# Designs tried in a protein design run: designed miniproteins, single chains, continued (3). Part 99

Each design is a single chain, and the fold is of that chain. pLDDT is the mean over its residues in the fold that is shown.

## One batch from the design tools (miniprotein)

Design m11651
Fold by ESMFold2-Fast:
Structure m11651 (fold): chain A 73 residues (1-73)
Amino acid sequence: MKDPSYDEFLNEMKELAKKAIEAAKKSEEEMEKYGEEPLKKLEEYKRSFPEEVYEKLRKELEAAKEEARKIFE
């Protein structure tokens, strides 16, 4: 069965995904980028999900967030 720490991570990822989608809805250009890239990564790494990918996936979402803020400039 999945570890509690893993379930906690999934919840945090869902929270970030929701916020990303909300942000993407506000900007048309962000919508394509935010929706495609992070979601594809989430689906691919969701299947594997080792600890190393856990950290990498988190960095990917953080990078996407930073990129979105960069475009908002």
Scores: mean pLDDT 59

Design m11652
Fold by ESMFold2-Fast:
Structure m11652 (fold): chain A 75 residues (1-75)
Amino acid sequence: DEAKKYMELGKKKFEEGYFDEAYEYYKKALELDPNDEEIWKAYEEFLKKVKELLGEEAVKEEWKEFEEMKKKYLP
């Protein structure tokens, strides 16, 4: 599953502290499979952790987009 591979790459970059690269990989995974709850959960955990480490303003726009898209694809 290509979407899952991008999710794994996102998780790896997140663990390495490369938050911008992690964001790009998670976004690509969601574009490939927007109905996969596991990918949405992984992305949500990523955003929550970045918010804890860098502050709320660092992910404000990404968090807003996440909430809107999740409501659309995972009712």
Scores: mean pLDDT 79

Design m11653
Fold by ESMFold2-Fast:
Structure m11653 (fold): chain A 66 residues (1-66)
Amino acid sequence: SMLEELKAKIDELRAQADTLEAKAQEYNKKSVAQGAYWQSQADKLRAEADRLEAEYEKLKNEIEKS
């Protein structure tokens, strides 16, 4: 279903962001600039996951009212 696909994508993006945040922390120990780069990539994935989460909640509520 569309909801299952959205949830799977949200979970995948959050898992990818977690991995990039861990990478950012490790790189930050050696280079603040490299750490900041990987943190910015993680932040972009977090923002996309949050956007899809809002879409998921809206669609779920619309289906439940139908």
Scores: mean pLDDT 86

Design m11654
Fold by ESMFold2-Fast:
Structure m11654 (fold): chain A 69 residues (1-69)
Amino acid sequence: TLAERLAVVDKQGQQILELAQQNTQNWPPEVKQQVLQQVQELIEKAREAAEQGDSKKALEYLAEAYQVA
């Protein structure tokens, strides 16, 4: 179902965001904030793509978020 697909995106997005927080723990605050914001924006785009039924774009945005993290 759509709810199940969104739950998967939300779960993966949360894991990627947690990874980004861990990886940037000792970085300058300004740079850390920029990275976390970029990751959040990509996760949001992945969620929107999933809502539109575009699973390929959703996975691509999650992959990009992971690379930034």
Scores: mean pLDDT 84

Design m11655
Fold by ESMFold2-Fast:
Structure m11655 (fold): chain A 64 residues (1-64)
Amino acid sequence: SLPSDEEVLLALAAMEIGFIKRSLPPEEQRKALEELRQRFLERVSDPATKARIEALFDEALAEL
C-alpha cells in the first residue's frame, strides 16, 4: 500500500530537520527550524498529524 499524505509529510519534516542540523551553524538552526515548523503546520488540517509534527520540532528545538 502507498503511504498516506500525513506519513509523507512527517517523513519530509524529519528529513528537512536533519538537513538543518547538518548544514547550518547552531545559532541559525533555531530560526530555520521555527520557519520550517510554520510551513509544515500550514499544510496540515488534521489535529493528530499537527500534534505529531509539533512534537518533532519541539524535540529538535530542545536539542539546541
Scores: mean pLDDT 83

Design m11656
Fold by ESMFold2-Fast:
Structure m11656 (fold): chain A 68 residues (1-68)
Amino acid sequence: SKLEAAQEASLAALRVAEDPKDEKAAEELRKLLIEKLGASEEQAEEFVKAVKNGDLDKAGKILSELTQ
């Protein structure tokens, strides 16, 4: 479900936030957003960028939009 995918994305986002230099974790997060939540490439990129920058408000807004 989209809610399960959103939870999985949130957990993947925590991994990226813990180590913003982990390109593998960032790529896994991008693929999850695109494949399971139907994010565009641009939306996935903006989400990963927000997470890496610690912009939790922006990341949360994007995730909410993807789960509508």
Scores: mean pLDDT 83

Design m11657
Fold by ESMFold2-Fast:
Structure m11657 (fold): chain A 65 residues (1-65)
Amino acid sequence: PYVNAAVASKDYTAKSSDELSLKKGELVEILENVDENYVLGKSLKTGKEGLVPKSVLEKGGSVKV
């Protein structure tokens, strides 16, 4: 199956329990567009879900999982 995903452009450390920590190059499934600044995402590496700043994500597309 394929999911809509984006790539982490840089390392990001979660500032709260609601946010997702990422390493550069990680694939994040986009579950919901929350607002202008955040998406609700799921790390394809860890399976964890959380808020991700859009500023740390690059263009994605359909990614096989």
Scores: mean pLDDT 77

Design m11658
Fold by ESMFold2-Fast:
Order: C-alpha cells, then sequence, then structure tokens
Structure m11658 (fold): chain A 56 residues (1-56)
C-alpha cells in the first residue's frame, strides 16, 4: 500500500540520519549533531502519525 511505502521510506531516512549522527558525534561537530537530532525528531513524529493511520 502507499501508506506502507511512506512508512518504510521514513524508517530508511531515520536510519540514515542515525548513521550521520554517529559520524557527527565522533567528529565533535555539535552544530551538525543538533541539526540531525532535530530532523530525526521530526521524522519520528511523522512516522508515529502514519503508524496510527495504519491501525485505523
Amino acid sequence: SELQKKIDELISRIKKLQEELKKAVENMDFDTVEKIQAEINKLRKELRKLLEELKK
């Protein structure tokens, strides 16, 4: 379904951002860390909403 595809895409994006976050932390790039954390938080909120739609 289209909804499932959107969920899978968001999960993939979050995983990629988590890898980038790890690299930014290792490089002590705290500006990038803050930016990536904010993006992950936004995507996690979107994911939660889509998962709730799947259960309806």
Scores: mean pLDDT 85

Design m11659
Fold by ESMFold2-Fast:
Structure m11659 (fold): chain A 108 residues (1-108)
Amino acid sequence: MEELAKEVRDAIAQWRALAPSEEDLREAIRQTLMDLGLTPEEVDEIIAKLGVEGALVALQLAHYRLLRGLTDEEMREILKLLGYDDDTINAVLEAARRIVEAAEAKRK
């Protein structure tokens, strides 16, 4: 889990290197979530609840679930290692689940 927490931090750093302003980062995340099959309303709700960085973390965890089969418990452990509180962890996990469901629906 520590290695996966490091990978999430590295992913955040890469996103910020490519989109250095908060507005550029927000737009990049918004576009990526919409490309995965979420509606503009769903994307705006996620960003409003989690902030730009929280939305990026949810996206990264959804990516790990889709590619590596990451479990809810493993995602929760990663979020604890990243220093999130339980309320934020629950909100990020809910967002990650919605992202996974949208991406899987788009593939059908």
Scores: mean pLDDT 82

Design m11660
Fold by ESMFold2-Fast:
Structure m11660 (fold): chain A 94 residues (1-94)
Amino acid sequence: SLDEAKALVVEGNAYLKEGKYEKAIELYEEAIKLAPNSPVAAIALRNLGEAYFKLGKKEEAIEYYEKALKLAKELNNEIIEEEAKKNLEKVKES
């Protein structure tokens, strides 16, 4: 459900903040599976990019930021689009 997907993103964000990147990834992947093509999925894709970037997996980070950007554009969500663009530029410069 959408509410379950939102709860998983909140939990994933807590693990991301704690530096538990692999656990955050698992929760974000589950959230995307439960609510594909939603703003929640776009946020989860962006945060997957952040988790992979923190793990030093630059190529995977770029892939997920690009997926987040694509979905945000499809949803006309300018906030997620701007955040994904900014994160993508940061990773490409690193």
Scores: mean pLDDT 89

Design m11661
Fold by ESMFold2-Fast:
Structure m11661 (fold): chain A 115 residues (1-115)
Amino acid sequence: MSEEERELRRRIEAALREVAARGKARLQAAADASGSAAVKETAARLTALLDGAVDAIAQIAVEHGVEMAEAALRTITTHLRERATAAGAAALQPIVEEWGEEAIRALREEMERAE
């Protein structure tokens, strides 16, 4: 990886970690407000998956470009929403949707700055 690619990856990872931190905070707040064991357990699982998405998306963006990284983010967002529904935690779907939209926006902004 070139120095420029390493710097771009660091910026993308930092931006995506900030988005993930906000998503995790919203998941925790929803879990605390819910009183449902299914919502609490699902929020914890989704929190771990948001952390895993940061490194994967940053790697895809640097190696394959913004379009493939956005496609991967949309796929992850869809799977996380489906997981929330299947677990009986449909209340978490809007939080996952908002995380996905914010992550795509952050990714686009960092890729545009690399111009």
Scores: mean pLDDT 85

Design m11662
Fold by ESMFold2-Fast:
Structure m11662 (fold): chain A 78 residues (1-78)
Amino acid sequence: SEYEKIIKESKDPLEIAKAYYELGLEYAKQGKYVEAIEYYDKALELLKEIKAPEEEIQKVLEKEIETSVKLLKEIVLK
């Protein structure tokens, strides 16, 4: 994955945070909600460390909430 390469090779925390977010989206599309949430959490940690704009933090939080709801339905209803 291009994003895995960015995470390993980039020294820009914002670029790494965006790569974690994109990996989270890829895992969510595959129904791998636990892994998706883990990557969203990693993105949020970096965004908070660098004091990124609230807008970027909110974008990741919204996807984490959406994915958490899907995971809850998967566990509780199935």
Scores: mean pLDDT 84

Design m11663
Fold by ESMFold2-Fast:
Structure m11663 (fold): chain A 81 residues (1-81)
Amino acid sequence: MTPEEIAERLEKEGDEYADKGSKAFEQGNFDEAIEYFRKAAELYEKAGEALPESDTEKRQRLANKAVAARLMAVGAEIEKE
């Protein structure tokens, strides 16, 4: 697989976990939501790492997705209280 194909696969997996996190959050399963959003963030970070440093636009997009997923995990932690 090319670095781009690896990044696309990891981003897709991250999107699937982010979707699972959103579903768990809506169901009030905040512990599950926290785990899924953290997993999504990790996958987005790995996707960015797979790309060349010269691919600044795609790397920044993936970094933004990772930050958003981490913020969603924090939101679930707050709601769990």
Scores: mean pLDDT 87

Design m11664
Fold by ESMFold2-Fast:
Parts: sequence; C-alpha cells; structure tokens
Structure m11664 (fold): chain A 86 residues (1-86)
Amino acid sequence: EPTEAEVRRILAEFARHVQKLLTEKLGLTPDEARAVASEVVRIFHRLYYDEGKSLEEALQAAFDYLVSKYPELREELEKIRKELLS
C-alpha cells in the first residue's frame, strides 16, 4: 500500500504534467489548464479516498476522463501514466 506522502507526490506530478501538456500541446491558458487539473484531482480523490479504489484504478479513471475530453493527447497521457506508476 503506498504511503500518503507517495500518493500526494504522484498526484502533484500528475497535475503538473497535465497542466504542462494542455498548455504546450493544446494552447490552453494556465487558468483553463489548472481547472482541468483540479477536475482530475477531484476524480482521483473520490475514487481513491472515498471509494477505496487502488492507486492504479484511480489514476486510470482520471486518465480515461482526460482521454475522453482530449483524445488527441492519448499517447502523451499514456506516457505520463507509465512514468507515474514506475
């Protein structure tokens, strides 16, 4: 079971990567990218803390949300997911 510190680190890195990807690849403003990252964090928190899903399942659901919203980012998002779980 991952420690709370490890979960917080992974989530912070995920949010950072998502914001960077959205601004650099899709040209979203920092405010727009931050709003999307906040939604991703909300989805993760609900599944991981409220529903008791595994870290991998919670991350997968957040990535599925992003791919559904921005299908053009699928490959880059899969690379981020792989790095976070390594």
Scores: mean pLDDT 83

Design m11665
Fold by ESMFold2-Fast:
Structure m11665 (fold): chain A 58 residues (1-58)
Amino acid sequence: AKLVVNVPESMSDEEAESLKAALESAKEIADEVVLIKGKAKSKEETKKNAEEEVEKLK
């Protein structure tokens, strides 16, 4: 299954890579992780969106 997470434009590439790596560790529920920049307003929104997308795959 594909997991899509929205991240803010202000998030650094290093932070985005760390988040992607953490989500990839959940390979049981996601085969692919995609980050979309510019769609989230804050890091808190990114975290909430990631949690909601993970729940959708269960």
Scores: mean pLDDT 68

Design m11666
Fold by ESMFold2-Fast:
Structure m11666 (fold): chain A 96 residues (1-96)
Amino acid sequence: EAIELIHLGRQYYLEKKYDKAIELYEKAIELAEDDLVLKALALINLGDVYKEMGKYDEAIEKYREAAKLAKESGTTEGEILAKYAEKKIKEIEEEK
C-alpha cells in the first residue's frame, strides 16, 4: 500500500539512507494512482530527502509538484500539504 511505502521511506530517511528512501517514495507515487493527496505527501517526502542531500533545485521541483497536486485535489488535507510545500520552497530560497 502506498502509505506503508511512505512510512518505510521515512524510516530510511531518518537513518540517512537517502537512496532507499527515494526508491520507496517513487514507488509510493506510482502506487497512489489517482490519490492526489497521497502523491503530494510522497512528493513532499522526496523534496525533504533532496533538501537533506543539498540538491536544492530537485527539492524545489518536488515541492512544486506536490503543491500543484495537493491544490488539484480540492481537499482540506490538500490545502494543508500545499501550504507546507510552499513554505519549504521559501525556506530553501532563503538558505540558497
Scores: mean pLDDT 85

Design m11667
Fold by ESMFold2-Fast:
Structure m11667 (fold): chain A 74 residues (1-74)
Amino acid sequence: MAEELKEQGRRMGELAREVALAAGLPEEEAERLGEAAARAGEAAATDLEEAERIAAEVEPAALEAAERAREKYA
C-alpha cells in the first residue's frame, strides 16, 4: 500500500505540473505546484492530517499562479 500511495502522489504531481504548463504557467511555477501535489500524496501514506495541511496550503498558491498567468496572457 505504501508503494501505491507513493505512485499516486507522483502521478498527482505530474498531472498538476502538466495542467499548469498547459495553462501557460512558467516552468518554475508548474514545478512548484507539482512538487506540492506529490508531497501531499506521499504524506497521505503516513499522515493524512499532514497531507490535508499541505493540500490546504497549495490551493491559494495555485489560484494565485493561475491569476498571474491570466494577467500575463491577457
Scores: mean pLDDT 66

Design m11669
Fold by ESMFold2-Fast:
Structure m11669 (fold): chain A 56 residues (1-56)
Amino acid sequence: MEKVYVNVNLPEYVVRRAMREAGIPQELIDRVIFVDTPTPDSATSIKETIEKAKSL
């Protein structure tokens, strides 16, 4: 019932770009993505990653 193709198949640079667009510093973006999502295929969602980075 869910299409995860676009979400989990997003390259790391695309996720970083979206987080930067949300106003998160690149240093935090790079750290959170690297630790939390080692590969784009493993990424749960950009929204969750952004929320987590905001709490840093």
Scores: mean pLDDT 52

Design m11670
Fold by ESMFold2-Fast:
Structure m11670 (fold): chain A 102 residues (1-102)
Amino acid sequence: KEKVKELIREIIEDLRERRAKSKDPYIRGLLEGAIRTYERALEKIEETDDPKEILNILKNILAMERAIARIFELRGDEEGAAEEREHAKRIEELIKELEKKM
């Protein structure tokens, strides 16, 4: 549970940094929405001890990260795309680790 919360906090920080560097209002709005989704996920994870609910939250976040990475790629932001792909990879690794415990 703590490892999941730590990863989410790190990703929120990275997204805030990326948003601060972006001059594109569309990208800033996209990242703000992502940050809010992660903050809400963190709250839900704090409220539940059910490993299946935690896995479901992580899978939803993973889908969001993959979608954002694709948007950055399509807009030619290779650095943004790479950063979001790295977030997705870390979430995937954590999902696999948690599934092994179930």
Scores: mean pLDDT 83

Design m11671
Fold by ESMFold2-Fast:
Formats: C-alpha cells, structure tokens, sequence
Structure m11671 (fold): chain A 76 residues (1-76)
C-alpha cells in the first residue's frame, strides 16, 4: 500500500514536469490566435500553468501526507 502511494507520487511528479512544457506552449499559441501579443499570451499561459501546478502540488502533498501516516502505523 505504501509502495503504491510512493509510485503514485512519482508518477504525479513526472506528469507535472512533462505537462508543464507542453501546456505552456499550447496555451501561448491559443492566446496568440485570440489576438493577444506574444508577451501577454505568454504571461497569461504562465499564470494558468502556475494555478494548475498548484493543484498538482496539493495532490502530491496529500499523497506524501498519506505515506507519512501509513509509515507511522506500520512502525506500530
């Protein structure tokens, strides 16, 4: 159970890293298509990615907390 949570945390971290670069590029291009200048499109895309990263980081923290609690129970 604990090893499964550790693998899930690692998968979320890998997904966060991979998705950030792809999503940033795609969002910047989409905002530019809507008529925003490149600089503003990039700033908007970065803000969206920052918010999305916050959600994923919160999920990673939740899994880490569960691992910590389960490790304490296994040592008992």
Amino acid sequence: KIEELRKEKAALEAQLAASKEESLKRLTEEYMKLGLPEEKARERAEAIIYAAEGILKAAISFVEKLIEELEKKEKE
Scores: mean pLDDT 74

Design m11673
Fold by ESMFold2-Fast:
Structure m11673 (fold): chain A 90 residues (1-90)
Amino acid sequence: MTPEEAVFKGLGKIQDIIKEAVERVPGVAEAIEEDPELRERFEELEERLKELVEKVKAGELSGEEAEKKMEELVEEVRELMREAGELARA
């Protein structure tokens, strides 16, 4: 897998996770916006994704390194959406 392919695959997974979370639990987006800790974590994840994409474009990461970092990011997004969903249901 190329670094670019790893990023595109990871972005697809992130989009699917967010879509499923929003469709299953109305108010997930509001929960992230209203909770300072969840909002800060979301902003940090967005920054990490931007940095990863920039490093891939600069040729600084191998396909394996890009895949590993994207999977870590995907897992953290999944956890954030899970916590936001629990907060929205409370």
Scores: mean pLDDT 83

Design m11674
Fold by ESMFold2-Fast:
Structure m11674 (fold): chain A 72 residues (1-72)
Amino acid sequence: VEKIKELVEKLYERTPAQKEALEEALKQLEELGFDPEEWLKLAEEESAKEGAELSGKAFESALELLKLLKEI
């Protein structure tokens, strides 16, 4: 939980609602056994490839991973 909170604070200086949504998604991923640090690394790699902002890509990647992990 603490690591997830630090990741969200690093990526978002925006509204509390946006931070809460990402925190909840990352908590669910961690409950499924996913490492938040591994997720951040994947989000950084994808952001670099697409030239997108890390914050936006990180949120998209977290939601995609959550969907995939729920199916497994």
Scores: mean pLDDT 61

Design m11676
Fold by ESMFold2-Fast:
Structure m11676 (fold): chain A 99 residues (1-99)
Amino acid sequence: MKKEEIDLEVLAALVILTASVSVVTARNNPKTPEEVIRLTEKTADLLYEIADKAFEKGDKETIERVLKLARELGVATSQNDLERIRKILEEAEKLLKEL
């Protein structure tokens, strides 16, 4: 296995872990609005799809961009910021169309 392939696997795993933690944190907080949970889950699913497609193409730059979006999703979800979650979803949808 090439070093670049290992790095891509680690980055893809970090996307999955980071987005999944956001979903779990939202679900486990009884004060989290249902719409925040729903949009966080929808956004996380889209980030997983982009990470998978980028990994198949060996596109490290796209995986790094998706990881940044996953981190931003974590912050937005922790703040119950529906507007920011929607903007992250829109950026993820644009990124998927560019693949």
Scores: mean pLDDT 83

Design m11677
Fold by ESMFold2-Fast:
Structure m11677 (fold): chain A 96 residues (1-96)
Amino acid sequence: MKKLREGAALIAAGGILYAAAEIERSLGASDEEVARLYVEAAELYLEAAELLREVDPELAREAAEKAREAVRKAEEAGADPEEVEELRERIEEIEE
């Protein structure tokens, strides 16, 4: 299905941004820049989970778990608390 391919691509893209955030953090990039990359990764994982929810619930849950970890890392890096809470609410809706 088209949604399965799109969801898989979004998971891959989210993974690339998550890895970029980990690398940038290890190289001493600013907390603001690192937080932004983790937020972008979480958003991509959430889009994947939302697309996959009805076509592959197991993969959707995996994407939601990856989004949760990315949000946690973004919060640790000083991401906007309001944005962090909005992302967490979206994750909880997918996990239920």
Scores: mean pLDDT 85

Design m11678
Fold by ESMFold2-Fast:
Structure m11678 (fold): chain A 62 residues (1-62)
Amino acid sequence: SAYEAVLEGQRARAAGDYRTALEHYRRALALLREEGDDEAAAVVEREIALVEARLRAQGLEP
């Protein structure tokens, strides 16, 4: 489910695995968009932006 994908992304981010967190968040975003949950999709989009910023800060491409 979208929320399981969000939880997996949060766990990966807590572990410092930002690349894996991005994969899970992007999957969650796609699922939320399919369901038409625009509010939850906007939250996940902000989480993706934060993780992408963290990767850039590490000198990595998001």
Scores: mean pLDDT 84

Design m11679
Fold by ESMFold2-Fast:
Structure m11679 (fold): chain A 93 residues (1-93)
Amino acid sequence: MEAEARELFEQGAQAYLAGDYEKAAELFEKAVELAPDSPFTPLALGLLGAALYKLGQYEKAVEWVQRALDLAAPDDPLVPSLQALLKAAEAAV
């Protein structure tokens, strides 16, 4: 449900900014499972991938960033950052 997913996303973003990448990843994963097609979902998937990358979970980071790219519009300003993160995670595997 979108309202609950958005709240989880906002909590995840706060955790990410605080450097708590494990908590951020958990919250973003819950948010995207609850609302897989929300406007914030590409950003949430990208931040989940970024959090997993920070935790050294490169294979999982690749999976989530690929999902973010699949969902993002081609002209989405997130696309270059997601592509850069995907390449970095793939190189680190």
Scores: mean pLDDT 82

Design m11681
Fold by ESMFold2-Fast:
Structure m11681 (fold): chain A 98 residues (1-98)
Amino acid sequence: SKEELEKILNSSDFEILDYKYINDRYAVILLEHKKSKEISYEILDLEEKRVIFSYSKTLNTILSVSDKVKDKKDEIFKIFSSEDDIEKIAKKLKPILE
């Protein structure tokens, strides 16, 4: 649920605009920073309760990558930079994160 994802983010600075569960472990979220109005996509690890990938849609750049997915960094970046639909993004991320 949105509430579960908000608890993992543990920040009042962001609004979740949309989200999709990729699988039972990972979710992709679309965020707006409340002050800057910057738009980003993040991948959340639901087991470790942390962000593992952060991409700025506004800047078209990677903001952060965890060691867990560094080997997949370029493939994930290509998906976020080429797709504007979160459902399509989640579907394309699923085989990468399984």
Scores: mean pLDDT 87

Design m11682
Fold by ESMFold2-Fast:
Formats: C-alpha cells, sequence, structure tokens
Structure m11682 (fold): chain A 67 residues (1-67)
C-alpha cells in the first residue's frame, strides 16, 4: 500500500498521470482507510483541473484523518 503510494508520487512528478492514478487507486483498494492515498489522488485530480473529483477525494481523506 505505501509502496503503491510512493510509486504514484514518482509517476506524478514525471507527468505520467494515468499511471499515477492507477497506483493511488491500488493503494486505496488495498487500504480504503489510507487518508494519505485519498489526499494524493485528490491533489493529482486538482492539478488536472478536475476540481469536483478532487473535492470528493479530499472529503474522503478528511473523514479518515480529521485535522
Amino acid sequence: AEEDLEKGRELFKEGKFDEAIAYYTRAILKDPKNAEAWKALAELQRSLGREDIAEENYRKAKELNPE
């Protein structure tokens, strides 16, 4: 799960957005309570201009790790 998150971040930095999404999604599927994975996916979606999807994913992250 953490490995998938880290790989996703590397791919995001390389501009490989589809692959980054796939790895973030795998992290979420392995651990749906991983707030950091939801937040990482939200940040990626926001960078692509998909604000509605990003907001939903941020909401998931906040519910799992309220700060």
Scores: mean pLDDT 80

Design m11683
Fold by ESMFold2-Fast:
Structure m11683 (fold): chain A 92 residues (1-92)
Amino acid sequence: MENSALGAQAAAGGTQASGGRAEVRAEGGRVTITLRGAGPGGMVGAIGASAGAWLEGGKGETFVEGDTVTVVLEGLSEEAARAAAEAGRAGI
């Protein structure tokens, strides 16, 4: 079960549902999801994505600065990182 990908889609989609904005960047083995105006759904998705990365043997962290939420996923397999990035973009 790829929990990081499900969380990434929920983070982006929940943010969109709240009238916010989501951006997804993939750089090497690192996936960064930036949410503005995340709302409750976007926040639950962000926490789910970061927790999912840890469950998949990687590292996930969620940072909150004002109205901006940044999710950083690292140490995932190439397949898991790609799935998380594609799922996040699909949520936009």
Scores: mean pLDDT 82

Design m11684
Fold by ESMFold2-Fast:
Structure m11684 (fold): chain A 97 residues (1-97)
Amino acid sequence: NDEKAFELIKEGEEAYEKKDYDKAIKLYEEAIKLSKDLELRAQALYGIGKALKAQGKTEEAEKIEKLAKEALVAYQDGNNEEAEKLIKEAEKILKKT
């Protein structure tokens, strides 16, 4: 459900602005679970990376942010295969964090 995933990403952004980083991460993770859309998943992963960095989990956060940003660029360039690969790599790092 891409509409619900988009709403969850916006709610995650609001939680991040309020410095509720745990809530932001949970909302972004829920968005990823609800959507197969590469752009929405990459946006949610980027938000997770920012929230993790704000929590002091800097090394893992920087890797997730970089992969999410590269996935968004690949998607915008029409390279959906590369975008999906980068998204899955970021999700593996998130699982360890």
Scores: mean pLDDT 87

Design m11685
Fold by ESMFold2-Fast:
Structure m11685 (fold): chain A 70 residues (1-70)
Amino acid sequence: ARLEALVAEAEAEVDKMFANGASPSEVMAKVVTAVRQLLALGREDGREQHARALASEFVLAVDDKIHAQS
């Protein structure tokens, strides 16, 4: 579905940013943009709770990666 596709694309972009040496601030800016898009699409599709669950998992996964490198 399009919500899961958006998360997968955002995860791939974040992984590429880490590979290119992006700062935590740059990565978090991408995460914020992806979360806003995900929540907007979830609202359009009537899947707001599912979009929030996907957003929470995505944010936590990225936060774990940032702190693992510290």
Scores: mean pLDDT 82

